# Designs tried in a protein design run: designed miniproteins, single chains. Part 87

Each design is a single chain, and the fold is of that chain. pLDDT is the mean over its residues in the fold that is shown.

## One batch from the design tools (miniprotein)

Design m3031
Fold by ESMFold2-Fast:
Formats: sequence, structure tokens, C-alpha cells
Structure m3031 (fold): chain A 82 residues (1-82)
Amino acid sequence: NADILDGIADIYIALAKLSLQRKDYEGAVEDVKKALEIAKASGNPASFERAIKDAEDLAKEMEEQGFPEAAEKVRKYIEEAR
């Protein structure tokens, strides 16, 4: 079960990265939120911390691309997941 959830969380992070590459900031924020929720539900600390790090990296990239509002939403979801 945890292995399946870890895989799904990784898929949502990959989708978020693709959305960001396409400048779909709303889709990227949504995918990050889902990845964090699923990684938390997995109960695997390593998977959860990986999702947090990837989410932080994505938020920084959004901010660097000139979308601080999307970055703030991602940071809020990181705080809510912890």
C-alpha cells in the first residue's frame, strides 16, 4: 500500500513539473498539493521529505519565473502537510 502511494506521489510531482514547464501554474500548484497529501498518507518519512523538497524546488522555480502567488500557494500546502 505505501509503495503504491509513494509511486502515485512521484507521478503527481512529475505532472507538476510538466505543468510548470508548460506555464500552467494553477495545474502545477494542484498537482503539488495532491503529491503532498498522498506522500503524507503513505506514512513513509523518506517519501514525504522527498515530496516536500520537490515542492520547495518547484515553488522557487515559480517565483523565479515571476509567479510569486503560485509559489506562496505551494509553500502554504507544504506548511499544511507538515
Scores: mean pLDDT 84

Design m3032
Fold by ESMFold2-Fast:
Structure m3032 (fold): chain A 93 residues (1-93)
Amino acid sequence: MEFKGLTGPTTVAAGSSITASMEVITKDGPRVVTAELARNGKIVGEVAVFPPVLGKATFTVSIDRETKEGEVLELYAKDESGKRTLVSTFTVK
């Protein structure tokens, strides 16, 4: 399967949540998508999501209150085989 990030917020506040949506492209239909939040290339959080509806998967990731202004957070989607795809990047405001 293949993931495309959506155009959306590029900044997030520490202690808030971001809702990310990605387009999922597959011939067979996705079964499970896992979202992972990374900071400076290190994975710091993981959430599982159900199969997409109408080719889109939406999930919410909570931003740690201790996250510092100017940090870049990366949101990855992981398929059932464990392959990771970068979906979106967010700068903490």
Scores: mean pLDDT 68

Design m3033
Fold by ESMFold2-Fast:
Structure m3033 (fold): chain A 73 residues (1-73)
Amino acid sequence: DRVRELMIDALRAAGAANPADRPLLDRAIDVVRTSSPAAGLRAAGRALTQVSEHMSAAQRQALQDALEAAYAA
């Protein structure tokens, strides 16, 4: 449950950093919520990889900061 919530938070943070990719990230969030843990992890990893290709250095830093904050919570 917590790992799933952290993945959803990371995908949501990536969508905030790159709004153009939000539909792709929302689809990945749906897979994380409705599929097996392995399928959810694969979908999340693929979506984050695709978004990272579109990100500036500042956007990648913001995503890293958001992931660290999610892990600290």
Scores: mean pLDDT 72

Design m3034
Fold by ESMFold2-Fast:
Structure m3034 (fold): chain A 64 residues (1-64)
Amino acid sequence: SRVDEIVAKLLARNDLDDDEIALARTMATVIERAAEERRRRGWAAPPSVDQQVDAVQTSLDSLK
């Protein structure tokens, strides 16, 4: 799934503990649901996987 791809890319960028991995997965799920709805509706410029990874990374960094 795209959520698994986002989490895998975050793990490649960061040394995350179990709590951070759980948080990253939750955030990736929320962002992917929003992106999927945009794709389904045909709305302009749904975010790429890399853009979704960057959004989760920014959120994780703000909570450190």
Scores: mean pLDDT 76

Design m3035
Fold by ESMFold2-Fast:
Structure m3035 (fold): chain A 70 residues (1-70)
Amino acid sequence: AEEELRKLREEGLEKVKELLEKGASMDEINAVVKETLAKIEEIAKKNGLEELAKKLMEEFSRELVRAITA
């Protein structure tokens, strides 16, 4: 479960970077972000990993800002 949450964060970030490289719309990027966060929240809630999910969401947000502003 914990490794699954970390993997979801990494995959979500990779998808965002790939979309940015392709020149995808912000709507498409936002859809991937929402989906990634929803999956992390769902798994965290089922496994009692809410604290880890908060940390991963913070890391995802920081890296997402870097990717978008780069």
Scores: mean pLDDT 78

Design m3036
Fold by ESMFold2-Fast:
Order: C-alpha cells, then sequence, then structure tokens
Structure m3036 (fold): chain A 110 residues (1-110)
C-alpha cells in the first residue's frame, strides 16, 4: 500500500470512529480509532497516530465508566481535526491545514 493509500485509509477510519461516537457505539468507535492510529503510524504520521491512540484509551475508559463519554468524544474529535491538519500540510494545502488546526484547538477548548 502506498503512503497516499495509507493516509486515505487512516482518514476513512477516523471518520467512521467519529460517526460511531456520535451514534453511541463505543465498541465500533474504539475499533475504528485503533485502525486509524495504525494506518497513520504506517504512513509515518506518528503525531496523528499518537492522538488517535490517546482517543482509544479515552474511549476504553469511557466504556468502563471511568470517564464521561463527552470527554472521550472531545478527545477523539480533536484528534480527527489535528490529523486532517497534518494530511493537508503534507498535501501542500496550508490554508486547509491552518483551518483544521484551529478546529482542533477549538474542540480541545470546548
Amino acid sequence: MTKEELLKKAVEYAEQAIKAIESGNLDEAITYARKAAEYFKEAGVNIASQAFQAAVDALERAKRGELPVEEARKLAITAFYYAKSIVYEKLGDTEKAEEYRRKAEEAQAA
């Protein structure tokens, strides 16, 4: 699989993780977030991989009742926007990278 194909798969799994969180399906959210982290790592985007691994840990804690689901959702959405910022930066789209970086900061502050 090419680096571009790995990045595409990582973003697709990240989007599925967010949808699963919004639907309240924590098991699917954990599965998709873990796959996103794996594909970002294989693509060499270690920062995005670490962000999604943190989201997985938060979602697993939420499933155990150790963390509010809204806190886990916030961490996962922040990771998703941050990952999109990194992808756009690698594609040379500086304006989109800046937009998603701000969205990540806003999600983290909310």
Scores: mean pLDDT 80

Design m3037
Fold by ESMFold2-Fast:
Structure m3037 (fold): chain A 75 residues (1-75)
Amino acid sequence: SARLAALARELERALLAGDLEAATAAALELAVAAHGEGAREYEEKLREEVAALLELPAEEVRAAMAALAELLAAA
C-alpha cells in the first residue's frame, strides 16, 4: 500500500533525526494502519523497539526501512 509505504518513510525520517517521540508516533500510526486501533495498546513496546533502532548506524536503519517500504508498497 502506498499509504503504508509513506508512513514507513515518515518513520525512517524520524529515526534518522534521532527523535524518539516522533519515531514512536510514526511507528504507532503505521501499526494502526496495518493492524487497526488495537495496536495503540502496544505503544510502550513500540517505544522500546524504536529506542533500540536509534542505536543502529544510519545505513542499517535506511536498509531496514527501505525493505519495509517495498513490502508495504506491494501490499
Scores: mean pLDDT 79

Design m3038
Fold by ESMFold2-Fast:
Structure m3038 (fold): chain A 92 residues (1-92)
Amino acid sequence: MEVPEAEKEEKMEELVKKQLEIIKKMIEKGIGFDDSEIQRVETILKWAKEHGDTETAAEAEELLDKIRNNPKKLTPEDIEEIEKEVEEELKK
């Protein structure tokens, strides 16, 4: 049985907000995003704009800008390994 349109929209809005919160936390932790996660944020932005949710659209756009400026961060271990390699090269 189909749920009422308003209830369906409310459920989608709730899911969108949950996804944005997860993405926000990942950005705060400095975790890199793959192309699939970037596409998810772009899809959320498009959905929010199409439904007139200016608050969610603004949040998604801000997060997308942050991801684009920091699209991939190496793991802490990878960064430490690169730093060690640079230190060793400077020794020569």
Scores: mean pLDDT 64

Design m3039
Fold by ESMFold2-Fast:
Structure m3039 (fold): chain A 72 residues (1-72)
Amino acid sequence: MAAVRDAVAAALEKLAKESKNPEIQESLRAMADAVRAGDADAVAESFQRLKKIDPEAAEKVMEAVREANAAA
C-alpha cells in the first residue's frame, strides 16, 4: 500500500538526515526512492550497499521498516 511505502521512505530520509556520512546518506536516499517506486531489486541493491558501509545503519533500517509495517 502507498501509505506504508511513504512511511518507510520517510523513515529512511530521516535516517539519512541524521547520518553524517555522505555514502550512508546517498544509500538511504536511493533506498527511499526505490521504496516509493516499488522497485524491490533497487531496494535490495541499496540495502546491500548500506550493509557493506555500516551494518549498524542497516539494522536501524530493518527496525524502521518493521515499525512502519506494524503501524499500518
Scores: mean pLDDT 78

Design m3040
Fold by ESMFold2-Fast:
Structure m3040 (fold): chain A 85 residues (1-85)
Amino acid sequence: SKWIEILRQVIEEMQTLSAEDAIELLLAALESIIKQAKDPQVRKIAEEGRRELEKLREVIDTLSDEEAKQKVAELGEEFIKRLEE
């Protein structure tokens, strides 16, 4: 529940940011989860999420600002969904 609340706050803050800043904010949140979460499943979800987000960062320059922001938001929502199990 704590990690879901943190990610929801991050997703809300991302709406006011550029796609690049949104990626960095979401990456920082996932790194915090990896460092602090005691549940191995929560850490695994955050590690997989970080890898997916790093791959998006590599191609962000090939996307429009609108497409990039949408993809970052979709990944953030997907991470929340995976944690709600």
Scores: mean pLDDT 82

Design m3041
Fold by ESMFold2-Fast:
Structure m3041 (fold): chain A 101 residues (1-101)
Amino acid sequence: MEEDIRALLEWLREQGYPEEFLEELEKIANAESPEEAEEALEKALAILRENGQLTEALAGAALALYSATLRRVRPELPDAELRAWEDARLAAIARELAAAA
C-alpha cells in the first residue's frame, strides 16, 4: 500500500493536480480513525470541485483509498457494506457531474 500510494501521488503530480489534493489523499491513506479519513476525503473532493477537476475516475480513486483505510481501522466492517457506501457516494458524485454538464 505505501509503495502504491507513493506511485499514485507521483503520477497525479505529473498530471498537474494540486498539491493540497495530494496532501488530503495521503491523509486518507494514513488516517487512524474513520472520522479522520472522512474529513480528508471531503477536503480532497472539495479541492477538486473548487478547481473544476472533479471526475468520476478521481472520485472513485479517492473513495477506493477511503475504503482501504476503513478496512484497516475498522476490520470488523463487512466488505459488502464498505462497497455499498462507496457505490452510493460515487453515484451521488456522478449525478452532480451530470447535472453540471
Scores: mean pLDDT 79

Design m3042
Fold by ESMFold2-Fast:
Structure m3042 (fold): chain A 71 residues (1-71)
Amino acid sequence: SPLQAALAEVAPLLSDEQQERIAQVAKEGLEAGKPEEAAAKVKEILLEAGVPESKADAFGAALKAALTRLL
């Protein structure tokens, strides 16, 4: 899936703590019905972690699409 492909690109650049934080933000976004806000917040976390903007953008877009499909 696009989300799995984007995750494979960013996961090696993230600590376990950062990965858990991203998962928690995604879960909260799904529960609140706010996929766009969750994706934007995850992108911010990725950029703070030093992930290149192109990869952070791709992951955020894939996450937003995945969360929107689940709602």
Scores: mean pLDDT 83

Design m3043
Fold by ESMFold2-Fast:
Structure m3043 (fold): chain A 70 residues (1-70)
Amino acid sequence: MKPVIELKIYKLPDGTYKVKIVSYPEELKEQAEEIKKMVDGSKTKDEVLEKIRQAEEKFGVEIKYEFVEI
């Protein structure tokens, strides 16, 4: 079974998306931080989902995410 990384995704007032890392396996700290870097600054929800998909394939992880409207 793939290791799980959990994210919360916020839409900022400037229209960009920001990721908060909720949980990750300790050995995957660097991967979680790289995933955040990949997704941070995305301009559309579709761009966020595409980057999450790319990250899952790149790192062999399952990403659980929740969109939070501010």
Scores: mean pLDDT 83

Design m3044
Fold by ESMFold2-Fast:
Structure m3044 (fold): chain A 59 residues (1-59)
Amino acid sequence: RRISEETRLRILHDYLVNLLSQAEIGERYGVSPATVSRIVREFVEEHGVLDANLLPELE
């Protein structure tokens, strides 16, 4: 995959827990807002719901 799993999880955490916009996350991780949107959409398709409680804890 083009993005590490750790980076993908941090993007999801920032979006779902910290309520950052896709543009802010894109600037933070050097990815387009469309890439952030795709990661969020893939998570919903994998888990059937957009829920921060499904994310593994980040240390």
Scores: mean pLDDT 72

Design m3045
Fold by ESMFold2-Fast:
Structure m3045 (fold): chain A 82 residues (1-82)
Amino acid sequence: DKLLKELAQGILDDLEKDGISVDEFIENDELLEEYLSKHEELVEKIKKELMEKKNFSEEEAELALKALVAGEVLRLHYEKLQ
């Protein structure tokens, strides 16, 4: 998904600026929430799609989004390491 990739890349850029490792980010739910809040517009668009397509509650969409973002951030980071 293009929106998910854009969100994950934006978060990676923020983590690099702040000196936070991807490992710390994916293991810390509070950091996940903090960095997602910096990209509210993309988060809201993805949550809306999840709620509309899967009939998820807002809580369910948020949990799904966190898992998807953590996985995509890790995947993009791994690609750069090569």
Scores: mean pLDDT 81

Design m3046
Fold by ESMFold2-Fast:
Structure m3046 (fold): chain A 104 residues (1-104)
Amino acid sequence: SMADLERAKRIAEELIELAEELKRMAESGKPDILRLIGIALRAIGLEFELETLNLPEEVKEALRKAIDYILKAVSYLMRGDYESALKYAEEAIEHAKKALKLLE
């Protein structure tokens, strides 16, 4: 439905914001552990919501990949591996932007 497409667009926009925050933490080498926990919980909540939406499979796959990469970036930031965290944060941004373009 149009409402599901509009909600998917908002999810993609939020995933970009979360991934860009993770990218900044990785670039600065200054992770905020409580905020990382908050980002992980939010990403999990968005994944749950995404599975309830009726969307084209390509959009769902792109958003699922963005969420998976956010969770990987969080994991690597918690381990102090900032290079891997940066890579996965950038991949999360790319996949969320791909979903956003598919929703145009």
Scores: mean pLDDT 92

Design m3047
Fold by ESMFold2-Fast:
Structure m3047 (fold): chain A 88 residues (1-88)
Amino acid sequence: MSAPSEEAIRERLREAARRGMERYPELREWAEEQFEKYKDDEKKRELVVSALAEAERMIEEGVPLEEAFEKAKKVLEEALKKLEEEEK
């Protein structure tokens, strides 16, 4: 089986994030706020994309939107915290 390349993994995450934002207005509104907040920080924007992709995946697996949304926020918060600790 073909293993996904690093670029293919990034594209998959971006597509999942896009689907989540398109299908769920609540995710899109939150995502737009986060992207505006981190517009000059590519790494933090990538973390937002990953959190959105995770939320979309959870919803597709049958997790309620509200629960998936709350988990996406926590995923982003923990990832940002980890990134900031590494930059100290």
Scores: mean pLDDT 77

Design m3048
Fold by ESMFold2-Fast:
Structure m3048 (fold): chain A 69 residues (1-69)
Amino acid sequence: SQEEKLAEAKKELDEAAAKAKGDAQQRANTLVSKAKEILVRRADEFSDEERLELGKYVKEKVESLGVPT
């Protein structure tokens, strides 16, 4: 389902966050880069609404690292 595909993309982001190293800015940069990679690689799988949901998820993750967005 589309919900499963979105959950899978969020899982990829969570895995990237867990593997990210360095300070908060470096970890945030890793997350943003992974999000861009997912949106390019899986572009045909997601609607505009789902892309916005992924963007919001990344923003919340980055802010949780103490980096303003």
Scores: mean pLDDT 81

Design m3049
Fold by ESMFold2-Fast:
Structure m3049 (fold): chain A 108 residues (1-108)
Amino acid sequence: MEEEREKLIKEFEEIIKTEKDPLKVEAAQEVLAVLKSSNDPLALEFARKALEKLKTEKDPELLELLARAAALASVSPSPKFLEAGIKALELKDPEEAKKALKEVIESG
């Protein structure tokens, strides 16, 4: 678990250094804040799902919603919020993922 957290932190720090898409950089910074603010296994799972999404996602609205959800999770991490965020990030359809992330943000 600690090794996985350290590996995720390094992967997000690398994205922040090398990524050219400013929305991906912002989302990576906010997810990194979640990892640094919480030792909860749900925070690790949220970060892992966010990393998977950042590797494949090009939709600017989804990236902005991910950054906003991560920012809320970093300042007020609740297990219910983190689990809802994880479920939203597991959605393969970008439109369904955006709707779910928006609902997570509006309920936080």
Scores: mean pLDDT 81

Design m3050
Fold by ESMFold2-Fast:
Structure m3050 (fold): chain A 88 residues (1-88)
Amino acid sequence: STTKTITLDVEAGKVKSATFTVPANTTVTVSVSGNAKGTVTVYVNGKKVGTLKIGESLTFNSGSSDSVVTLKAAADETGTFTVTVTLN
């Protein structure tokens, strides 16, 4: 498996975004940690697949082609989300 860590520093009332590509036919797990109070919303090829708080995770399978993953982080107080992406 391959693990990637993405750090999202979010200001209160702002949205911080990150985008990355995952290969076809891959099981992707997205897990959220850090100290921010808010949510990370996960989009795959522009479609919302879930919304995560710190301590939560979601898993999806990429399709027959490479997929673009977008994370949109929003927090009520300025803080940091650490998003761990695991590929299997």
Scores: mean pLDDT 88

Design m3051
Fold by ESMFold2-Fast:
Structure m3051 (fold): chain A 90 residues (1-90)
Amino acid sequence: PEAERRARALREAVQALEEALKNGSSYIDKAKQAAKRLEEISPELGTLAEKAIYYIEEVTKKGGDPVTKAQAEGIVRGLREKAEELIAAA
């Protein structure tokens, strides 16, 4: 069903975003691919994932600004909680 596909795409995007946030630039391309797949299924969640990628890239380029990092962490956390909610409901 579509809900299961959405939950899986969201889970994959969250995993890639958490890897990029923790381990930096080598994981950004994987996160971009996962976010694009999520956007095809859920444009709203995909847009949030893309926004998280933007802040992760800005953290990397601008030397780890704490405010920018907190913004990225907040979005990723929200997406993770949503993924867990959808998996629990399935």
Scores: mean pLDDT 78

Design m3052
Fold by ESMFold2-Fast:
Structure m3052 (fold): chain A 88 residues (1-88)
Amino acid sequence: SKLVKEEEEKLKKEYEEAMKKLPDFLDEKKREEMIEEQVKKGSDREKLEKSLEEQAKVVSNPEVLKQSEEDFERQIKEEAEERAKRKL
């Protein structure tokens, strides 16, 4: 149980850092810069554009964002348990 709690704390910190960067996904120019950098690394431009557009829609819609937060809390708990098992 202690290991699961430690992994949950780490995942929550990762989530908080990701949330700090969410305004960058809403900025169309910053999204384009991110796409450009990933395309230079060999990523598919169309797939990246669709993925980032979907993420921006989630963040800009309060109902969808709330549902995603609930889903993310469940995923954090599941991932923390799996990470704890791998360390045992």
Scores: mean pLDDT 65

Design m3053
Fold by ESMFold2-Fast:
Structure m3053 (fold): chain A 80 residues (1-80)
Amino acid sequence: SELEELVEKLIEAAQKKDWQEVSYLLRKIIELLKEKGYSKEEIIKKLDEIEKKVLPTMSPEDQEKLKHMVELAKEEILEE
């Protein structure tokens, strides 16, 4: 699925420490979920699921950075 492809790209970007690309891909994932008709609450839950899937592929330092990026993305959704 398009979502699975975006998550794979997100993992690759995070492994390369390309945090600008991580931010861009998080926005693309959020927009895709909005287009599919998911509520803000459902999008936040899906971001939590994606984070949980991605975190085990990363070092502890990079995990903290990803958590911070995801938290910022969630805050932007709630402010909309």
Scores: mean pLDDT 84

Design m3054
Fold by ESMFold2-Fast:
Structure m3054 (fold): chain A 68 residues (1-68)
Amino acid sequence: DAELALAKRIAHESLLEAANAGEASLEQMVEAAKAVNAATSPEEIIAALEAAGLHVAARRTREALERA
């Protein structure tokens, strides 16, 4: 699914940005990355990022999907 692949790519880019900015702990980043990789829909990816406390990454992923 192209939308799912796009959502995973955007989520991973957002996770990398959060790590570089020091916005999340290593534990939060690892948990979020595992959940994103296991997700079967864009909605699950957004929910996983929000559950990990990565609200900025979740918002960016949602916005990018709405614009695509």
Scores: mean pLDDT 78

Design m3055
Fold by ESMFold2-Fast:
Structure m3055 (fold): chain A 91 residues (1-91)
Amino acid sequence: SLADEIIDEIISLVKKLAENYPEFKEAADRIIEAARKMRENGVEGAQELIEASKKAYEEGIKKATDPDLKEAMKSFYEYIIKLVKEAEKLL
């Protein structure tokens, strides 16, 4: 389904971010797990994915000192939320 394609895109983006910033790997694994739950549980999983993404962003910003990493975290967070909202419209 189109919703599954969007969820796969979220997982792909998270994996790419973790490849460039290994310190983000633990947060990335949590977001990927939440994305998998959204695939299985639909709308209920979407809220968990939003919360996991927000928590990862907030914790990342607190710990990051590199401005490139902060920008990557912000761009990732904003884009994942956009994708989750688009997937929710299809459920």
Scores: mean pLDDT 79

Design m3056
Fold by ESMFold2-Fast:
Structure m3056 (fold): chain A 80 residues (1-80)
Amino acid sequence: AKKYTLDPKWAALFQSVGYPEVLTLQEMEYALREYLNENGLVDPDDPQVYDLSNTPLGEIVGKERVTFDELVEAAKSRIQ
């Protein structure tokens, strides 16, 4: 599968959960899910939405509430 180099800010988040800077799209989705789960970012009132308020990921994305698909697109917009 084709591998992509992550933006340094996204790479730092994914490295915190044990993923490398160079990933396939599938590995990027796995890294993102593990990061969200380890940091407890799921909205308890809506399991389809993540609350990024006052988080490093929220600062990178620039949004307080997002879906998983929106996060995948944000990460993909910064790959090489």
Scores: mean pLDDT 79

Design m3057
Fold by ESMFold2-Fast:
Formats: structure tokens, sequence, C-alpha cells
Structure m3057 (fold): chain A 95 residues (1-95)
């Protein structure tokens, strides 16, 4: 399906953004730059949200099941970033 190929391409883009963001966040954590790490998490989340919203908008009328699956999958990724941000905010309060 052309919609499935398009979705796969966009999911790979999200995964690349997520992995590059995680690598940068880890480098900042290793240097105890928790504020910088939080900033990268927020920037990474924004980029993923923008791609997700575009993808869901394009798919929701033509393949609502695929749009729902993408929303669920990307929600998991964004949830992991939110948990990491919460942890880093707690580290800042102790510093």
Amino acid sequence: SPYEEYAQKKIREIEKIYNEGLKKVQELIDNKDYQGAIKIIEETKKKIDEIRDELVKELSSVNPGLAENITHYTGGILGQLDQMKQYLQEQLKKS
C-alpha cells in the first residue's frame, strides 16, 4: 500500500530523530548538563509531534486503523522522553 510505504518512511524519520536526540541527551547527562539535556528532549519531542500530527492528518480519513497504530506507537516514544525529562528535572532540584 502507498500509505503503508509513506507511513514506514515517516516512522523511520521519527526513529532517526529519536535516536539522534537520545545520543545527544546521553552526552549532556554524562557531562551533568541536565538543563541542556531537558532542552534537547523538548526539541526532539517537538520534531516528533510535528511529523506525527502531519502523518495522522494525512492518514486518518483514508486508513484510520494505521493512523491509530501510529498514534499509539509515537505516544510510547513521547512517553519515554517525558519520563526522561521528569527524571532530569528531579536531578536539577537536588543540585
Scores: mean pLDDT 89

Design m3058
Fold by ESMFold2-Fast:
Structure m3058 (fold): chain A 88 residues (1-88)
Amino acid sequence: SIKEIAKETLEKAIELAEKYGDPEAVRVMREALERIDKAKTLEEIKDILYEAMQRLMEVASPELRAEIARIFQDTLKKINEIEKKKKE
């Protein structure tokens, strides 16, 4: 499901942030993970992921930002591909 993809993305981002020793990035990702669990619509999930990515650009180190941004962009691309297939 899209929720599972979003949760997997955030869990992967948390692992990277912990590996880089960035507690602020970990906090942002954990907050986003909680919000994903409570999200009721695809639009809410996409908004949460986008907001989390933006907050990471503000708080994370440059190296961590680049890796996490890639992971989030890959996930948003997958979600958009799923939406596109449902409209066909």
Scores: mean pLDDT 79

Design m3059
Fold by ESMFold2-Fast:
Structure m3059 (fold): chain A 60 residues (1-60)
Amino acid sequence: SNMGNMQSGSMFMFNRYRSYGYSRQQTFNFTGQYMSRMGQMHNFTTQQTNSMRSQTRQQM
């Protein structure tokens, strides 16, 4: 599904930001912003950003 592809992309970005030395909190914020922008482009809602926040918070 399109949402599955977005989740895969967001995980790639999450790992990318982590490799740059950003904290989990900073990585979460950057990934959330990226997902929010992609949501605007592809008619996705803030629901995806909130889902990513919940998942990242559990891993913190």
Scores: mean pLDDT 61

Design m3060
Fold by ESMFold2-Fast:
Structure m3060 (fold): chain A 70 residues (1-70)
Amino acid sequence: MKVEITTGKGKEYVFENVSEEVKELLLEIGEKSRNGGSLEDLLALAQKVLSLTDDPQIKQTLLQILNEEA
């Protein structure tokens, strides 16, 4: 499944080949990023995604998002 999120910085990210559970977490990361969620909240959600998938593309994109929000 494909999912697209927009961050609080106005940047768009596309994730491919994600499960429904990973999609829900990625959408929540985008929502928290846009609505003033803390870096700690974003890190907790990212850790949940990483517990569900070992996809290196997802991992790299999440690290990029976290770096931009920091």
Scores: mean pLDDT 79

Design m3061
Fold by ESMFold2-Fast:
Structure m3061 (fold): chain A 96 residues (1-96)
Amino acid sequence: SKLVEDLENLAIFVAEMEGVELDDAQRERIRAVAEELVRRFPEETLARFVGALVAGEQAANGDVDGMLPAAVDAAESTIASFKKRLEEDKKKLEEL
């Protein structure tokens, strides 16, 4: 899937920007995280992108086992934050 490849490449890019050279095991884990982000968040493009950014940052820190839970938590928090902000913005518009 091109979507999985794009998320994988984004996470790798983030880790490389932090100055870390990734081994094959880290790259395989990044791909698994990208596949899980697409599976869990099929309609949530921005949440998947934020998850991939966090996955790359965790890989750069050497936290391979924390990569998936951190990416999923970041994606879910992104969705929750946007929903809350939209609700608050709607309230402000109705009070004008």
Scores: mean pLDDT 84

Design m3062
Fold by ESMFold2-Fast:
Structure m3062 (fold): chain A 65 residues (1-65)
Amino acid sequence: SAVLAQIDAAAGRYAQKMAEALRSMGLNATGSGEALDAEHVRITLVVDGEELVFRVSAASALRHA
């Protein structure tokens, strides 16, 4: 659906913003995000080889993307 596509895009942008902030502090970081459903997204960050996976509300992803 168009709504899920927007949430998916927001999750990706949110993850990229987190990774960019970490890189600006001198860390090696990449991020990816995906919509799980209308209420939740999954964020995956890889920071200096360590993988961090967490679930965030879709509302938070939309606010911070």
Scores: mean pLDDT 86

Design m3063
Fold by ESMFold2-Fast:
Structure m3063 (fold): chain A 80 residues (1-80)
Amino acid sequence: SAANLAAQAAALIKTAEALIKWIKSLPEQTEEQKEAVKRAEELIARVKALAQPTLADNQALLDENVELTKLLAKHEKAKQ
């Protein structure tokens, strides 16, 4: 339903914003991390501007959350 898609988008945006906040809290960011934050922020802004998010918009948010999570895992591994 439209309401379920909107609720899913809101949850995915909240997750993305938390991941962006964590990356921005790092003392030094890589160019890969900066570009990922930029892409995620642009996607969030686009989805928030929609009257009704689609399944494709939610898939894009999910994919971006996966990429942000991979970058944080890569950063933690690099500290070793």
Scores: mean pLDDT 86

Design m3064
Fold by ESMFold2-Fast:
Structure m3064 (fold): chain A 59 residues (1-59)
Amino acid sequence: SMEEAMKKAKEDNERATKAAEAGLLYDKDPEKGKELFESMSEEEQKLARENLELHKALQ
């Protein structure tokens, strides 16, 4: 349904946003990046680690 699709899109966007934020923050401020990781779910932490590797590769 449209509502289910919108809910999934919102959840996916939230996870992607957290992963991107963790990557950027970890590179700029490791202390705050660590705190963000600790606030994440297991799935979000996995995405954040992948995003961190990508972010560092782009440096």
Scores: mean pLDDT 70

Design m3065
Fold by ESMFold2-Fast:
Structure m3065 (fold): chain A 74 residues (1-74)
Amino acid sequence: SEEVRKKLLELVEEAEKEIKEAVDKGDWEKAEKIYQELMDKMKKILEETGDEKVFKEVMGEFLEKMGKYILEKL
């Protein structure tokens, strides 16, 4: 569903900004909390919609971007 994809993208984009801000401030505990809250929200949408393919695509892209950002900060 295009609506599901848009909703998932909105959630990950918001979380990405907040995690990056926390990481830039050295607040790794806050970054982890935001990530956990995102995972909980994403999992609920997956359970509600059953759209595993869209979920994997959106999550895969998010994890690639965040992994690269964090690796560059180490």
Scores: mean pLDDT 82

